# Ledger of designs, part 45: designed miniproteins, single chains

Each design is a single chain, and the fold is of that chain. pLDDT is the mean over its residues in the fold that is shown.

## One batch from the design tools (miniprotein)

Design m1544
Fold by ESMFold2-Fast:
Structure m1544 (fold): chain A 67 residues (1-67)
Amino acid sequence: LSEEQLEELRKYLIEKLGLSEEQAERIVEMVRRDPEDLDAVGTLLVLSGLSPEQAQEAVEFIEKLLS
């Protein structure tokens, strides 16, 4: 993963999904450490206040960034 992809993810989480900077950074760090553990990412997104539908959309966005 490039820093540009991780920055794009951070902006998406904050600007489109309304997460705080701290919440977005936690998600970004999880993706940086293990980009294949999308179940853990999805769980953290829901715990951060997203609906299951929003979390699924965010996971799909991450999969697209990783492709």
Scores: mean pLDDT 82

Design m1545
Fold by ESMFold2-Fast:
Structure m1545 (fold): chain A 66 residues (1-66)
Amino acid sequence: AEVREWVEKLAQELAEKVNKGELSEGDVYLEAAREIYKAFPDASDEQLNALIDETVTTATKLIAKM
């Protein structure tokens, strides 16, 4: 529950940055990966990849709605 809320918040922040012209759509993956590695430094590669994928997917949906 808490991890999903964190992912949704990061996805919203990334979508907002793209809308403001502060981040390109192509850089969403890189920025998501950076923030996830920073927040979960002791997570497994499998966990990190799952979180990155969920964050990018959610951000892309939000960008499409804006």
Scores: mean pLDDT 80

Design m1546
Fold by ESMFold2-Fast:
Structure m1546 (fold): chain A 96 residues (1-96)
Amino acid sequence: VSLYEKTAEKLAEEVVDTVRKWLLEKGVSQEDADAIAKELLPLVRKAILGEITPEELRKQAYEILSKYVDEETAKELARKVASLAEFARFQAMIEA
């Protein structure tokens, strides 16, 4: 495992932790927020590694979130997830 992959893993965990906090603020239960974070983690990691685009992450995050929250909240949070993952990708490129 490369240093870049380790950095991406750590940043992906930080991104999904932030998303979990956003979900709790929107009134999602702790259990559902944790479930969403687990589903998002591998996708966020792929986006940070450049294996998928921010737009593809946004689309897949929306599909996951729409199972748990209303359409408008899912769209808002999916957009925020993609943006946060994009910033995390730049951070990983600098740290590697």
Scores: mean pLDDT 84

Design m1547
Fold by ESMFold2-Fast:
Structure m1547 (fold): chain A 68 residues (1-68)
Amino acid sequence: PAPHAAVRAWAARARAVLSPEEREAYDAAMAVLERWRAGEPVSQAELDAAHATLEAVAGAAAAREAAA
């Protein structure tokens, strides 16, 4: 399913405030989740790491927005 407009707007804004390294980490984490949703073999450690990365990136974006 397509993401909601609000989620898409948030992602665009978040990417604008993220460093290139953070964007790379976000894209890598999303690729792991997409593989898992497609039914590909993904370890629990890989899933946990992907979720932790997404949470850390979202927290960094929110902190920068709050500091602006």
Scores: mean pLDDT 74

Design m1548
Fold by ESMFold2-Fast:
Structure m1548 (fold): chain A 64 residues (1-64)
Amino acid sequence: VPLPDPEEARRIAEELTEKAIEYAKKGDIVQATNFAVASALVYAAAGLTDEAKRIIQKVEEAEK
């Protein structure tokens, strides 16, 4: 299977990140973690490792 296009991966991962932040703000940590992991995996699969790390940070900030 070819690696995902980095631009397409960003679009998908951004949507997943928004869902993770939404659930984190609601206090649903399980769903927030699930979407954050999915987003990070999409970024990592496209070689965007720094973006994957940023997703975890954004979710942590939203939980405050």
Scores: mean pLDDT 75

Design m1549
Fold by ESMFold2-Fast:
Structure m1549 (fold): chain A 70 residues (1-70)
Amino acid sequence: GTHEQLGELGRLAAELLEAGHSREEAARKVIEKGKEMGVPELGEKVAELVLSARDLEEFDRAVAALALSL
């Protein structure tokens, strides 16, 4: 479901950022994954969170807040 798809996109973003990829690269990869999963709007939302979050903890909190809005 949408919560599982959000979890997959959030995990992809976190893994890319932990591996040293830029926020811009992580956001781009998340947008592509969202399109592949058939949820491009969700991918765009997660990408916005990647670009706006200051660190992984803030990103994780933002993803949790987005989940409550679904």
Scores: mean pLDDT 85

Design m1550
Fold by ESMFold2-Fast:
Structure m1550 (fold): chain A 87 residues (1-87)
Amino acid sequence: AKDEVNKLLEEIMEIAEEHIKDEEVLKKIRELAEKAKNSKDPKELLKLISEIGSLIYEYGKKNPEVPASAIHRVLELTGEIQAIIRK
């Protein structure tokens, strides 16, 4: 489960690094992702994944240059991670 979560989180980070050009937003996402990788609390992990997805979604809404497909993929990945943690 943790290995699968980390793999999906890595894919989210690849999308964020490619499409997010705001260094402050990207720095916050990197901070949350690092905390998520090191979290042993399922509730904290769910909150961190939700915050990462929310930040990327809000950035995409404000920056139309980001492909909608990339934003949808991040939301799909965050939902898949949340489903794995809730099992």
Scores: mean pLDDT 84

Design m1551
Fold by ESMFold2-Fast:
Structure m1551 (fold): chain A 65 residues (1-65)
Amino acid sequence: MKIVVVKGKLTDEQKEAILSVPGVKEVITTDDYAVVILDENADPETVAKQLEALGFEVVGVAELG
């Protein structure tokens, strides 16, 4: 499973903005961070750069087994 981790507590509007990015499948929000779950065919580096372009602070990119 491919993920991008974004710092901070997201608003509903920010969550919808992330879901509009190509290759994003799901967003799980917490009080401190959000986990952006990617489609199997998505490139995590490309999605991370797109999220940074939207003003989000990307703190991690990972592939989980």
Scores: mean pLDDT 82

Design m1552
Fold by ESMFold2-Fast:
Structure m1552 (fold): chain A 76 residues (1-76)
Amino acid sequence: DLEERLAELLKHFSHRETPALLLALEEITGKPVPLPAVEVPPELAQMAAIDLYEKTFGKKPDAKKLVELAREYLAK
């Protein structure tokens, strides 16, 4: 179930979204995901990741963890 929802989220993600979302999902699910070469501010990554995750899974993610992962990824 989570794997199907993750695949659906990746369809939305691959069009516009940030690599920070994929990093957050990899951390949450423990499964590897491909990373696109995209740069984006942490605030925009957070907003996009939370919105897409909520739409895909019908529930909010661990927002603190998503924010932390997005910032760590984009700070490097």
Scores: mean pLDDT 51

Design m1553
Fold by ESMFold2-Fast:
Structure m1553 (fold): chain A 75 residues (1-75)
Amino acid sequence: SEALREKYEELLREAYRWLAEHVPDPAVAEAFARLARGERASAPELSPALEEELRPLLEELQKEMEEELQKALEE
């Protein structure tokens, strides 16, 4: 569904905005902010330490996105 794809893209942009506000690394935060604005297609490179630190945040975002997509699918 076109509507479902559009909803996924919307949620993805919202996730990038949220990550930009909560990531402790300012360079990575700025990269996510740019992705949220649609300024760049490439994702920021994460160090293993930063990836480990972000894991619980990414898991929470993935769960929220799955819940919103499920709602959109059922409508």
Scores: mean pLDDT 70

Design m1554
Fold by ESMFold2-Fast:
Structure m1554 (fold): chain A 56 residues (1-56)
Amino acid sequence: SAVVEELRQLIEEGKLHTLSEEELIEYYHQLPDEEVLLKGWLLLSLSDEQRERLLA
């Protein structure tokens, strides 16, 4: 999907940290469950507080 390709490119370019909390959460919800690695990268890019809110 276009979302997966865009996210992979951001990770390769080291630009994942430029995404807002809202954008990171949007990507997380748009990714299929099979994209465990990409979802993991998104969770690592969130603060502890942001991660708790997303997973609550």
Scores: mean pLDDT 77

Design m1555
Fold by ESMFold2-Fast:
Structure m1555 (fold): chain A 125 residues (1-125)
Amino acid sequence: DAIALLKKEISEQAKKLDIQLSPEQTQTLAEYMHRRKFSSVGEYLAFLKATLASIGVTLNDKELFAVAVALALLEKLEEEKGIVLSEEESKSIIEKTLKELGVELPPSHIEKIAKFLQKQHEAKV
């Protein structure tokens, strides 16, 4: 039922930001946050904002939320296929997800995010 509460908060945040999420996108983000022991959408978005700022990526609230969705979907795809995505595959998935959510980021921001994800996989921490 913690996942049900997170799904409600995700849906409320999406409506506030004028983002249309599919039921699958909402479920995937809720599971991603729950697994990482985040208790609220606000807590996770604050963490993500600080993390992205540390790699030179500063986003507004709508862009940040869209990136959160993209990262959750990317991890689900890796788990379902039992693979680690390349930097180019990660860029493609992020760009596609952002476009579906009505968000466009500079290519340099998408590249920094994809490189950061690859580095986290390599660190195995």
Scores: mean pLDDT 85

Design m1556
Fold by ESMFold2-Fast:
Structure m1556 (fold): chain A 78 residues (1-78)
Amino acid sequence: AEEKVKELEKFLRQIAKSDLEAMLLSMALHEAVDAIRAGEPVDVVLQRFRDILREMGVPQDDIDKAVAMLRQVAQALA
């Protein structure tokens, strides 16, 4: 689980266009992981994460990759 979270954190840092964007993406990831750990439905968490990245202007291909990686994190936490 921890390795999958770090892999996603690294990916989000690579796609970030600024230090501020990197911080906001990291916060969105932390909130998503906390929600999954709290037992929130995975599909709801993934949709909220996707919506946040879209509102931040992240390209669709990068959103799709990040959401797929977060799904892998959720599977590893189960």
Scores: mean pLDDT 85

Design m1557
Fold by ESMFold2-Fast:
Structure m1557 (fold): chain A 75 residues (1-75)
Amino acid sequence: MKTLEVEVGPSEEEIERATEEAKEQLRELAKQGVKEVKLIVTAPEKTDALERALRELVEEAVRLGIKLHGELIVR
């Protein structure tokens, strides 16, 4: 199992950027034949934008055939 760590900032723009970078990393892992990933997301706050971003990451993982284990850390 591969671990992917994502740190998202408080702004919607920072969340969008981190989400796109995480999607690109998932795509690269899929190309390498990785089938299972632990996703650790660290955020200062649980916002609606963050919840949308997490949903997008799950959808991308499903599309790539990756089993995703999620962990959210709020600091």
Scores: mean pLDDT 82

Design m1558
Fold by ESMFold2-Fast:
Structure m1558 (fold): chain A 66 residues (1-66)
Amino acid sequence: SSEVEELKKRAEELKRRIENSDLPQGRKDALIRTIETVVRQLEAGKISVSEAQWILDVLQQVLDRE
């Protein structure tokens, strides 16, 4: 669905943001693996679009905190 494709695009944008951040490499690797797992589970139908969106929202909020 278009919703799945939009979430996959958002996931790639978040991964790029993490890669360009000043976070320690180990934390970047862990966050990227989490995002990739969410995308795989979404594509496999193991989580809903709403669940995937919520997880990405939480990750984005963590990155937005000063």
Scores: mean pLDDT 85

Design m1559
Fold by ESMFold2-Fast:
Structure m1559 (fold): chain A 55 residues (1-55)
Amino acid sequence: MHTGAEVLAEMRALGLSEAVARSVLRLAGAQTDDDPLTEQQAQGAIALGRGLAGR
């Protein structure tokens, strides 16, 4: 299980701004930093974040 804060930190490490990373988290189903994400939701959010960081 991942928290929104863990996924946020990974997206920030990819070069995303906090605002963009938080928007991606909400799309993945995390409303707050403490919301649990499944492995699939976390991986999906990070994949989307990686795409945004590269563009």
Scores: mean pLDDT 77

Design m1560
Fold by ESMFold2-Fast:
Structure m1560 (fold): chain A 80 residues (1-80)
Amino acid sequence: SEAALQERKEKLIDDIEGVLELAGIEISPETRELIRKILELSEEEFEALYRALLEAARAARDIREAAEALLAVVREFLLP
């Protein structure tokens, strides 16, 4: 459903920002705006991004590497 997809998008944004903050990475206004573009994704685009983020997180050895890997994936999918 549309409501369920919206909740998943909002949770993913919160999770990404939480990982960045836990890693001690300052979230600039520009980076925050980029991350919030997740709300604009189709279901197919969201599932592709979510899968890539899970792979990046699983490959990371610590929270800092996870945060940097998640940012790289976000930039790849959401930068114009």
Scores: mean pLDDT 87

Design m1561
Fold by ESMFold2-Fast:
Order: C-alpha cells, then sequence, then structure tokens
Structure m1561 (fold): chain A 94 residues (1-94)
C-alpha cells in the first residue's frame, strides 16, 4: 500500500515540477528512506507533504529562477522535524 502511494505521489510531483527520471527516482528513494527511519506507515497527507518538499528540493538543485535552494532546504529541514535531526541532515545532504 505505501509503495503504491509513493509511486502515485512521485508521478504527480514529477509532472508538477518537471522532474527528470533521475530526480523522480531520488524523490522516491528519499520517501522510502523516510518511511524506514520513521519506523511506521506514513499516511497519504504525510507522503504528499514530504514528496512536495523533496520535489521542490530537486527542482531547486537545477538552479530554477522560481526557487531558491536555501529556502527549499530550510523548509525541508523544518518539515522533517519528526525524524531524528542527524538522520534528517544526512538525507538533506543527498
Amino acid sequence: MLEKLIEEVVEEMAKKYGLSEEEKERVREALLKLAEIAGRELDREEVEHQARIFALFEAARRKRTDLKEVDVAIKFLEMVEEVDEEVAKRIAAL
């Protein structure tokens, strides 16, 4: 169930933010790692929220004029506060 939800949400985010196949795979991997680290099933709202953050981060990595990497990174870290701080920092460094 979770894996199917992640696939659906990642596809939506890829369409919205124009993600490449590589960027889409990184968002998928980040969500799977987040679920593993959380040690629990993520609900739909959590997956959608986190997927949007990861997608914005990937879009910012492409130096888009509509997004600032620093602002996206700060928002990502703030929204991953439920995850251990050291683990969140390691994921953000990927």
Scores: mean pLDDT 67

Design m1562
Fold by ESMFold2-Fast:
Structure m1562 (fold): chain A 60 residues (1-60)
Amino acid sequence: SPVDDARRIDAAAVAGGAPPLPVAALADVLTRTPATDVATALHRAGVLSLDDEHRLVAEL
């Protein structure tokens, strides 16, 4: 679900040292954007490490 995907992305970002993401807004984005594309965009923005992006893409 978009909410579960948003929580997984947020948990990975926080574990990597990023501030908490707005899960509700992220879940809304995930209703219309593939979770893998969101993970890639967050890596490009410096929020997710490359290793976390690769792991999330495999798990999402």
Scores: mean pLDDT 79

Design m1563
Fold by ESMFold2-Fast:
Formats: C-alpha cells, structure tokens, sequence
Structure m1563 (fold): chain A 118 residues (1-118)
C-alpha cells in the first residue's frame, strides 16, 4: 500500500466515524468543528502526497469549504454533516481508484466533480 493510499484510508475511516457521531447527535457544534479541523489536516496530507493536478484542485476546494464552515459562526450542524458526507463520498471514490490502479478514471472523476463545484 502506498503512503497516499494509507492517508486516504485513514481519512475515510475518520470521516465515517465523524459522520456517525454527528448523525447520532453525539457531537456538539464545537466538537463537530474540531472534527472538521482534523478532516482538513488529513485532506492537506492527501493533497501533499498526490501528483494528480485535478485531484489537488478538488481537494483544495474541499479544504477551502471546510475552513469557511469552521470560521462561520452561523454554520449549523446540518451544514457540517453535509460537508463531511460530501468529502466522504469523494474520499471513498479516490480510495477505490487507487486500490484498482485506475488513475485515468480518478482524473476523470476529479474533473467532473470540479465542474459540479464551479
């Protein structure tokens, strides 16, 4: 397993645990924002390890969105849940593509997601 694949696998596990805690109302807004800070750090780690410019650009958009939510005093728990859910979907797609060694499919996926976020 590559260092990138391990970093994405760790990110997926943390996102699944964070989403479960938020959905079961076991996290306060402040605890959910602390989980978003850790998600951001894990996203920055994945970004530093990837050589695919489309994946880096997609991760940069998620990092910026998470930073905005952390800084927003009006952000709701539902806003944080939606962000975590979205990042989890993307992280799972990246992990699958890395495991299957489908880098062209990963690049196509990242380009498509960037178009939806534009």
Amino acid sequence: MSELERAVEELVRFLEEALDKIRKEKASLEEAKEMLREIKEKLEKVRSLTELPEVRALLDKYIAHIEALIADPNATIEDLEAAVSGVLGTAKAILTALRERRLDELRAFARHELGLLA
Scores: mean pLDDT 85

Design m1564
Fold by ESMFold2-Fast:
Structure m1564 (fold): chain A 64 residues (1-64)
Amino acid sequence: DAEARARELAKKVAELGKKRGRNPDADALLANVRADGALLIGIARAQGEEEMAELLEEVAKVLA
């Protein structure tokens, strides 16, 4: 199930965000990736968060 896989990846993004002082919510992350995944990936890369950007890119690909 693509949604289940995307949710699993979103949880990993949320855990990385939590370690970096963000308040993570996997369901909110999924909704935001659906709304504008390219913007979220771009912001993560601009901030030097490559691991976060790679996970967000995988979530976006699964949801496409």
Scores: mean pLDDT 71

Design m1565
Fold by ESMFold2-Fast:
Structure m1565 (fold): chain A 90 residues (1-90)
Amino acid sequence: SARQARLEALAEGARNAVETVVKAWRAVKEDPSLAELLADSEETKIVLESPSEEEVRKKAIELLKKAIEEALERGEITEEEAEALLEGLK
C-alpha cells in the first residue's frame, strides 16, 4: 500500500541520514580540509569531535532520535511516522 511504502521510505531516510554523517566523518578523517565545507550544525560537531566511527554513528543516532521526538511533540509528524523513523535507526 502507499501508506506502507511511505513508512518504509521514512525508515530508509533515517538510515541514510545516519550514513551521511558517518560518510562525512570518514571524509574529514581522510582530508581534514573538507571540514571547511561543512555547515555550522550539531551534525558537524559530531563529525569534527568524534574519535571513532562507532562514536559518530552513536551520536548521529542520538541526535536524530531527539529531533524525531521534538517533531512528534510539536505535531509536525504523526506517531506512526515517528515509529517508522525510529525503526530506521535500529
Scores: mean pLDDT 85

Design m1566
Fold by ESMFold2-Fast:
Structure m1566 (fold): chain A 80 residues (1-80)
Amino acid sequence: SKKKEEIIKILNEVIELLRAAGREDLAQFVEDTIEKVKNLPVEELKKVALDILDYVIQATADDPELRAKIEELKKKVEEI
């Protein structure tokens, strides 16, 4: 339960960073995916969260500062 809440909190932080950077399409993608997967068991939710974060990291390759912040959030998910 707490691990699941922590994963969702981190994904919401990613959404905020993407919106602040003007990456609304990526923010919407993350938000839509959370809605589809938020009721999955914690292990499956973590796997999907890491897959989302990998996609977002690749999609933000042209923005090194934003990418670095998302990579730090990915590390937090990996430690859960």
Scores: mean pLDDT 87

Design m1567
Fold by ESMFold2-Fast:
Structure m1567 (fold): chain A 91 residues (1-91)
Amino acid sequence: MKIAIVSTDEEVAEETAKELEEQGHEVVDKLVLDPSKSGEEVKKELLEFLENAAKKGAEKVVVTSGSTALTSEQAQEVADYAKSLGLELVG
């Protein structure tokens, strides 16, 4: 399965990619979020990343990071957008 990864930690993203590849998955993209950015900036980066991941054939996005600065409403918008692209979000 083609998978993309979102994390706030580069090492966590790399370890997650390695585990998924050992399970026979293909990691098509990784996004490391800057925890100092606002929720609106994080949301914008996530929406752009999800669109690009879908274009690369990703079926699933694994979110492996701690809390983002997203509000519940912003998190829901990201989830709805992912679903519209045919992506499953797993956190």
Scores: mean pLDDT 79

Design m1568
Fold by ESMFold2-Fast:
Structure m1568 (fold): chain A 88 residues (1-88)
Amino acid sequence: MKAILKLPTGKEIEVEFEKDDEPEKVLERIREKLEEEVGAKISFKKIGDVIEVVIKSEELGGEKTIYIPVSADGDAVVKLIKKALASM
């Protein structure tokens, strides 16, 4: 599947994923695209039943931290990241 991530700058980036992809796999693909396209730094780590995701970029408006359930599918991960980017 393909998803379009709309950045606060108005730029759109395309990310490929499968609906049933594990959250860390989808996050790694998003990380690669955001680092390549806008130089953002993304880190993520498991904390119990959630994945803490930190997106840091001066171009995107600073820093945003979100928490994604480890049970989330690829579609849910993409939706949560889209909301995070829209709120930066």
Scores: mean pLDDT 79

Design m1569
Fold by ESMFold2-Fast:
Structure m1569 (fold): chain A 103 residues (1-103)
Amino acid sequence: MEIQELRNKGFIKGNKLLKSIKEGDFDSAKKYAEEFVKISKELEEKKDTKSVISAAVMAVSMAKEAKKSGFFDLSDYLFKEAEELFRKFDPSSVDNVERLRKS
């Protein structure tokens, strides 16, 4: 898959994840979260640093929304995946993500 197609697919899955969280559809949210993370790992393998950082930022935003909706396990999963991506590509952001997870 070309990087641009992979990036667009990630954006679409991220939006579907957010919609599922807001609608209270935990099963769909979990599925789209796993698909979103898989795409983020593929972008990491292709060394697309900017897209990986963008995916990590989206994961944090979605994790916050999941926590607000009571999907605590999903929120923790998304924060953990975001922290892992930031540790590799933007380590200075890790402390901020850990603070947001604990809030």
Scores: mean pLDDT 82

Design m1570
Fold by ESMFold2-Fast:
Structure m1570 (fold): chain A 79 residues (1-79)
Amino acid sequence: GAKTPVYVKEITEEGVELETSLGVNLGVIPYEKIEEVLGIKKEDLYPGMVLSEEQAKGAFEYSVEEGVKLIEEAVAKTL
């Protein structure tokens, strides 16, 4: 659920990779979207950091929005 613990798996050149405590990968949040999505500055993030409930909610909402966007983009390009 939205309150499932989420942590910073890795800080990459493209952004911050997030994973749930259950091992579900949420993907990479680009640096330009970190403050918008998580409500925290990119420089305050580190590998192994556990996100707050509010930050985790933002991460889940972003993952859903990106999933919807990919479906809409595929429909627009293949139909």
Scores: mean pLDDT 74

Design m1571
Fold by ESMFold2-Fast:
Structure m1571 (fold): chain A 77 residues (1-77)
Amino acid sequence: SSEKIQEAAEKVEKLTREAMDYAAKAGTPEAAELYLEAVRKAQEALGGFSNEKDFEKGEEYLKEAEELVRKIKELAE
């Protein structure tokens, strides 16, 4: 549904912002690389949610993006 796609888009935007903020705080090449990977996974997730056949893959990519953001946060601490 369009509502589910909107919710996914909002979550992707939030994850992307969090990844950027934590990567900037960490200030390392490792954090920068994880940030780029997190953004890529988040964008792939949004693509999956836009295609009904790929919803499951979209959810997998979103979880991967979440795990990457958690790792970036750990590097920022």
Scores: mean pLDDT 81

Design m1572
Fold by ESMFold2-Fast:
Structure m1572 (fold): chain A 120 residues (1-120)
Amino acid sequence: SMEEKINELMKELAEAAKAGDWEKVEELLKEIGELLREAGYSKNEIAEILGKMYIQAELLYAIATKGEDDLEALIEALKEGAKKGLKIAEELGAKEAKERLEKEVKEALEELERLLKEKK
């Protein structure tokens, strides 16, 4: 099924991200995006899904290489993933997805920065 294929690609994406294979991450995200488009997902839905996957990939790499307690690395990973996700939303003309992603990223950054201040 399409759902099984997407789930398999998402697992491959997580492993590629943990390994720092960013070329493979980009190839897998493109394949997932094409499958979502063929399945009738809107440009806003595709942009939101792919943007969140980029954020997750950057966070998984940071956790694998620096550990889950390196809040500065997690903040940087969230910023990098958000930059890539927002670029996809902009290129697709997905204005609503861009606005939603910006809001969710801002809230997540505020929470991580709060935790970082408590640790220092």
Scores: mean pLDDT 86

Design m1573
Fold by ESMFold2-Fast:
Formats: structure tokens, C-alpha cells, sequence
Structure m1573 (fold): chain A 106 residues (1-106)
């Protein structure tokens, strides 16, 4: 495997208040999609975030969105483009994105 990264994948498992596990896969891509030495990759170099998620309810979508937003804020990542993939309704997708935006603004 190359010591250079064009993308980083992060798996988040989040326990809901009712004890279930919900999961999202995050793909973080550097500016221009060019290889960056892994040790030199900075949060500000992340241009695009792809979120793969399966949400069963608006509540799960909001809970995942808050978890993702908190992770991004803690990591100092402010992606310029966010794409959402996975099985969800338009309402669940909107709830997820809104929750991420609210956490990043906090």
C-alpha cells in the first residue's frame, strides 16, 4: 500500500439512546484528489466529504448527523462539498445534513 493517501475512510458506529447501533462510512478527500503524504495531511486539506449511511428514521438521521458533525468539529475538518449516499428519504437526508451543519456551527 502506498504511503500517500488520496482519501481516508472512517467508519463511525453510534449507539442510539435505545441501545441500537447505527453506522456511517465517511470518505474524506484531499484538495485536487492528488496523493498527500499521510503524515502531512491536514484537516484544511479536506475538500470533499462523502457520507454513506442507512437511516431507518428521522431520529436516526439526526442522531448520526450530530455524531458526524461532532467528529468533524473535533478533527477541525470543514469540507467544502458534502455528498450523501445510502438508502434514505429526502426528509431523512435533510435532517442528517441539518444536524451536521448545526454541530459545525456550534
Amino acid sequence: MSPYATKIEVDLEVRTPDGRLVRARLTLEAKDGKPVPIGDLRPEDVEKLTIEVEAESLEDARYLGRAIGRFLRAAGVKPKKIEVKGRMTPEQREALLKAIEEELAA
Scores: mean pLDDT 74

Design m1574
Fold by ESMFold2-Fast:
Structure m1574 (fold): chain A 70 residues (1-70)
Amino acid sequence: DEEEAYKKGYELGKALAEKILSQSEEDKKKMLALTEKQIEEGLEAVKAGKLSKEEAAYIKGFAEGFKEAL
């Protein structure tokens, strides 16, 4: 279910962003850079058509939830 996958991704992305924002400045910078890189790689995989519809929906949800919580 694409809708369920997207919602799960969104909630997790938002929760991770909130957790990262509560860290020290040094840890925050490191975790933000790592997460942004992982999101970029995930979105490239979506664009390349390498993922299932559910996997793609999850990654899109995660990216949006993460961005919105920042």
Scores: mean pLDDT 85

Design m1575
Fold by ESMFold2-Fast:
Structure m1575 (fold): chain A 62 residues (1-62)
Amino acid sequence: MTKEELVALARELVERWRAAGGMTPQEAEDYLAAIQAAADSLTPEEREAMGEWLRRQLAKAG
């Protein structure tokens, strides 16, 4: 999984959390910034694990 793919998944999850009222716009920006920073330091294996976690959260979010 690329950094761009990981950030795109995180953005989709954050948009769903915002739609559900569980996250403010500022919290969404902070979360995406944290994921972007983390993606720069993650190994390929860690990015795949994070991507799988994000996909599971997306499935639960509906």
Scores: mean pLDDT 79

Design m1576
Fold by ESMFold2-Fast:
Structure m1576 (fold): chain A 93 residues (1-93)
Amino acid sequence: SLEERVEALYAELVARGASVREMLEVGKREGLATYLMARRLRDDLSPEAVEGLREALEWDVDRRAEREGAPAEEVEAARAQIPGLVDALVAAL
């Protein structure tokens, strides 16, 4: 499952002492950036990890927009929602 893949990858990254930045970059390559950053926040509620989640969400918006040919106006609207999504995800921890 997606959850099992995220947990396995997260455990490997934690075991090798990966930084927020290293975890974010691996997540971007694997297409799991937002899931990995959300998982990290459960163990590390630092400003750096919160910023990592924001960057992961922006990356996912951009990748989806590129794949689907979304117009710039829709991309800007989605990006404008990111701060509220970060706050909601942090509050749900």
Scores: mean pLDDT 87

Design m1577
Fold by ESMFold2-Fast:
Structure m1577 (fold): chain A 81 residues (1-81)
Amino acid sequence: MGFKKLLEVAQKARETLEKGYERAKKNPDVAEEAKRVYEQALDEMSKAMAESVKKGNADEGIKKIEEVLRKAQEELDRLLS
């Protein structure tokens, strides 16, 4: 049950990150930095999912993925300012 929610949260988080990255990469001055933020966030979300599966704790994984997404969105917003 909880792992289905974890997968849904991860999928939506990826879609939100992709949307932010697509917007940021259109600015050539920040495109490379936006790519680094995007790739790092994807890696951290993947690690959070792997750890939550290993520990058998989907709620911890959801919380970690949401935290990674929030930080990545803040960083992408700064690049667009």
Scores: mean pLDDT 83

Design m1578
Fold by ESMFold2-Fast:
Structure m1578 (fold): chain A 68 residues (1-68)
Amino acid sequence: GSPTLREAVRKALLEAGFPEEEADRIAEEVVQNPGLIVKAAKEAGFVPEGGNNLDKFVELLVERIKKE
């Protein structure tokens, strides 16, 4: 998996009020599911390798997870 993406998603979920156990589980699922990552990137109109776009990409991923 991508350790930077996993940790960023985990941190964002914790900040959004998710329990630590749930945040860890969801972050791992996101890293293991490239389809979810690709969908979020396409809807955001950017690629996650864009450096400064990582925080925005993670924010959009967390929002998508909340709506599911």
Scores: mean pLDDT 64

Design m1579
Fold by ESMFold2-Fast:
Structure m1579 (fold): chain A 58 residues (1-58)
Amino acid sequence: SMAEQVALLRTMGEELQKNYGLSPDQVEEMIQQAIEMLRNGASLSEALQYMLEKAKEL
C-alpha cells in the first residue's frame, strides 16, 4: 500500500539522517520528494535510490 511505502521511506530517512548528519528539514524535504516520485509512478526502489544519492550530495 502507499502507507506502507511511505513508512519505508521515513525509516530510510531516519537511517540517512543518522549516517550522513542531515538536518530534520533536509530529511523531510527528501522524504516529500520521494513520496512525490511514488505518486508520479516511480517504484519504491527508485524512490529509495533517490534518497540515498541525495544524502551523499548533502
Scores: mean pLDDT 86

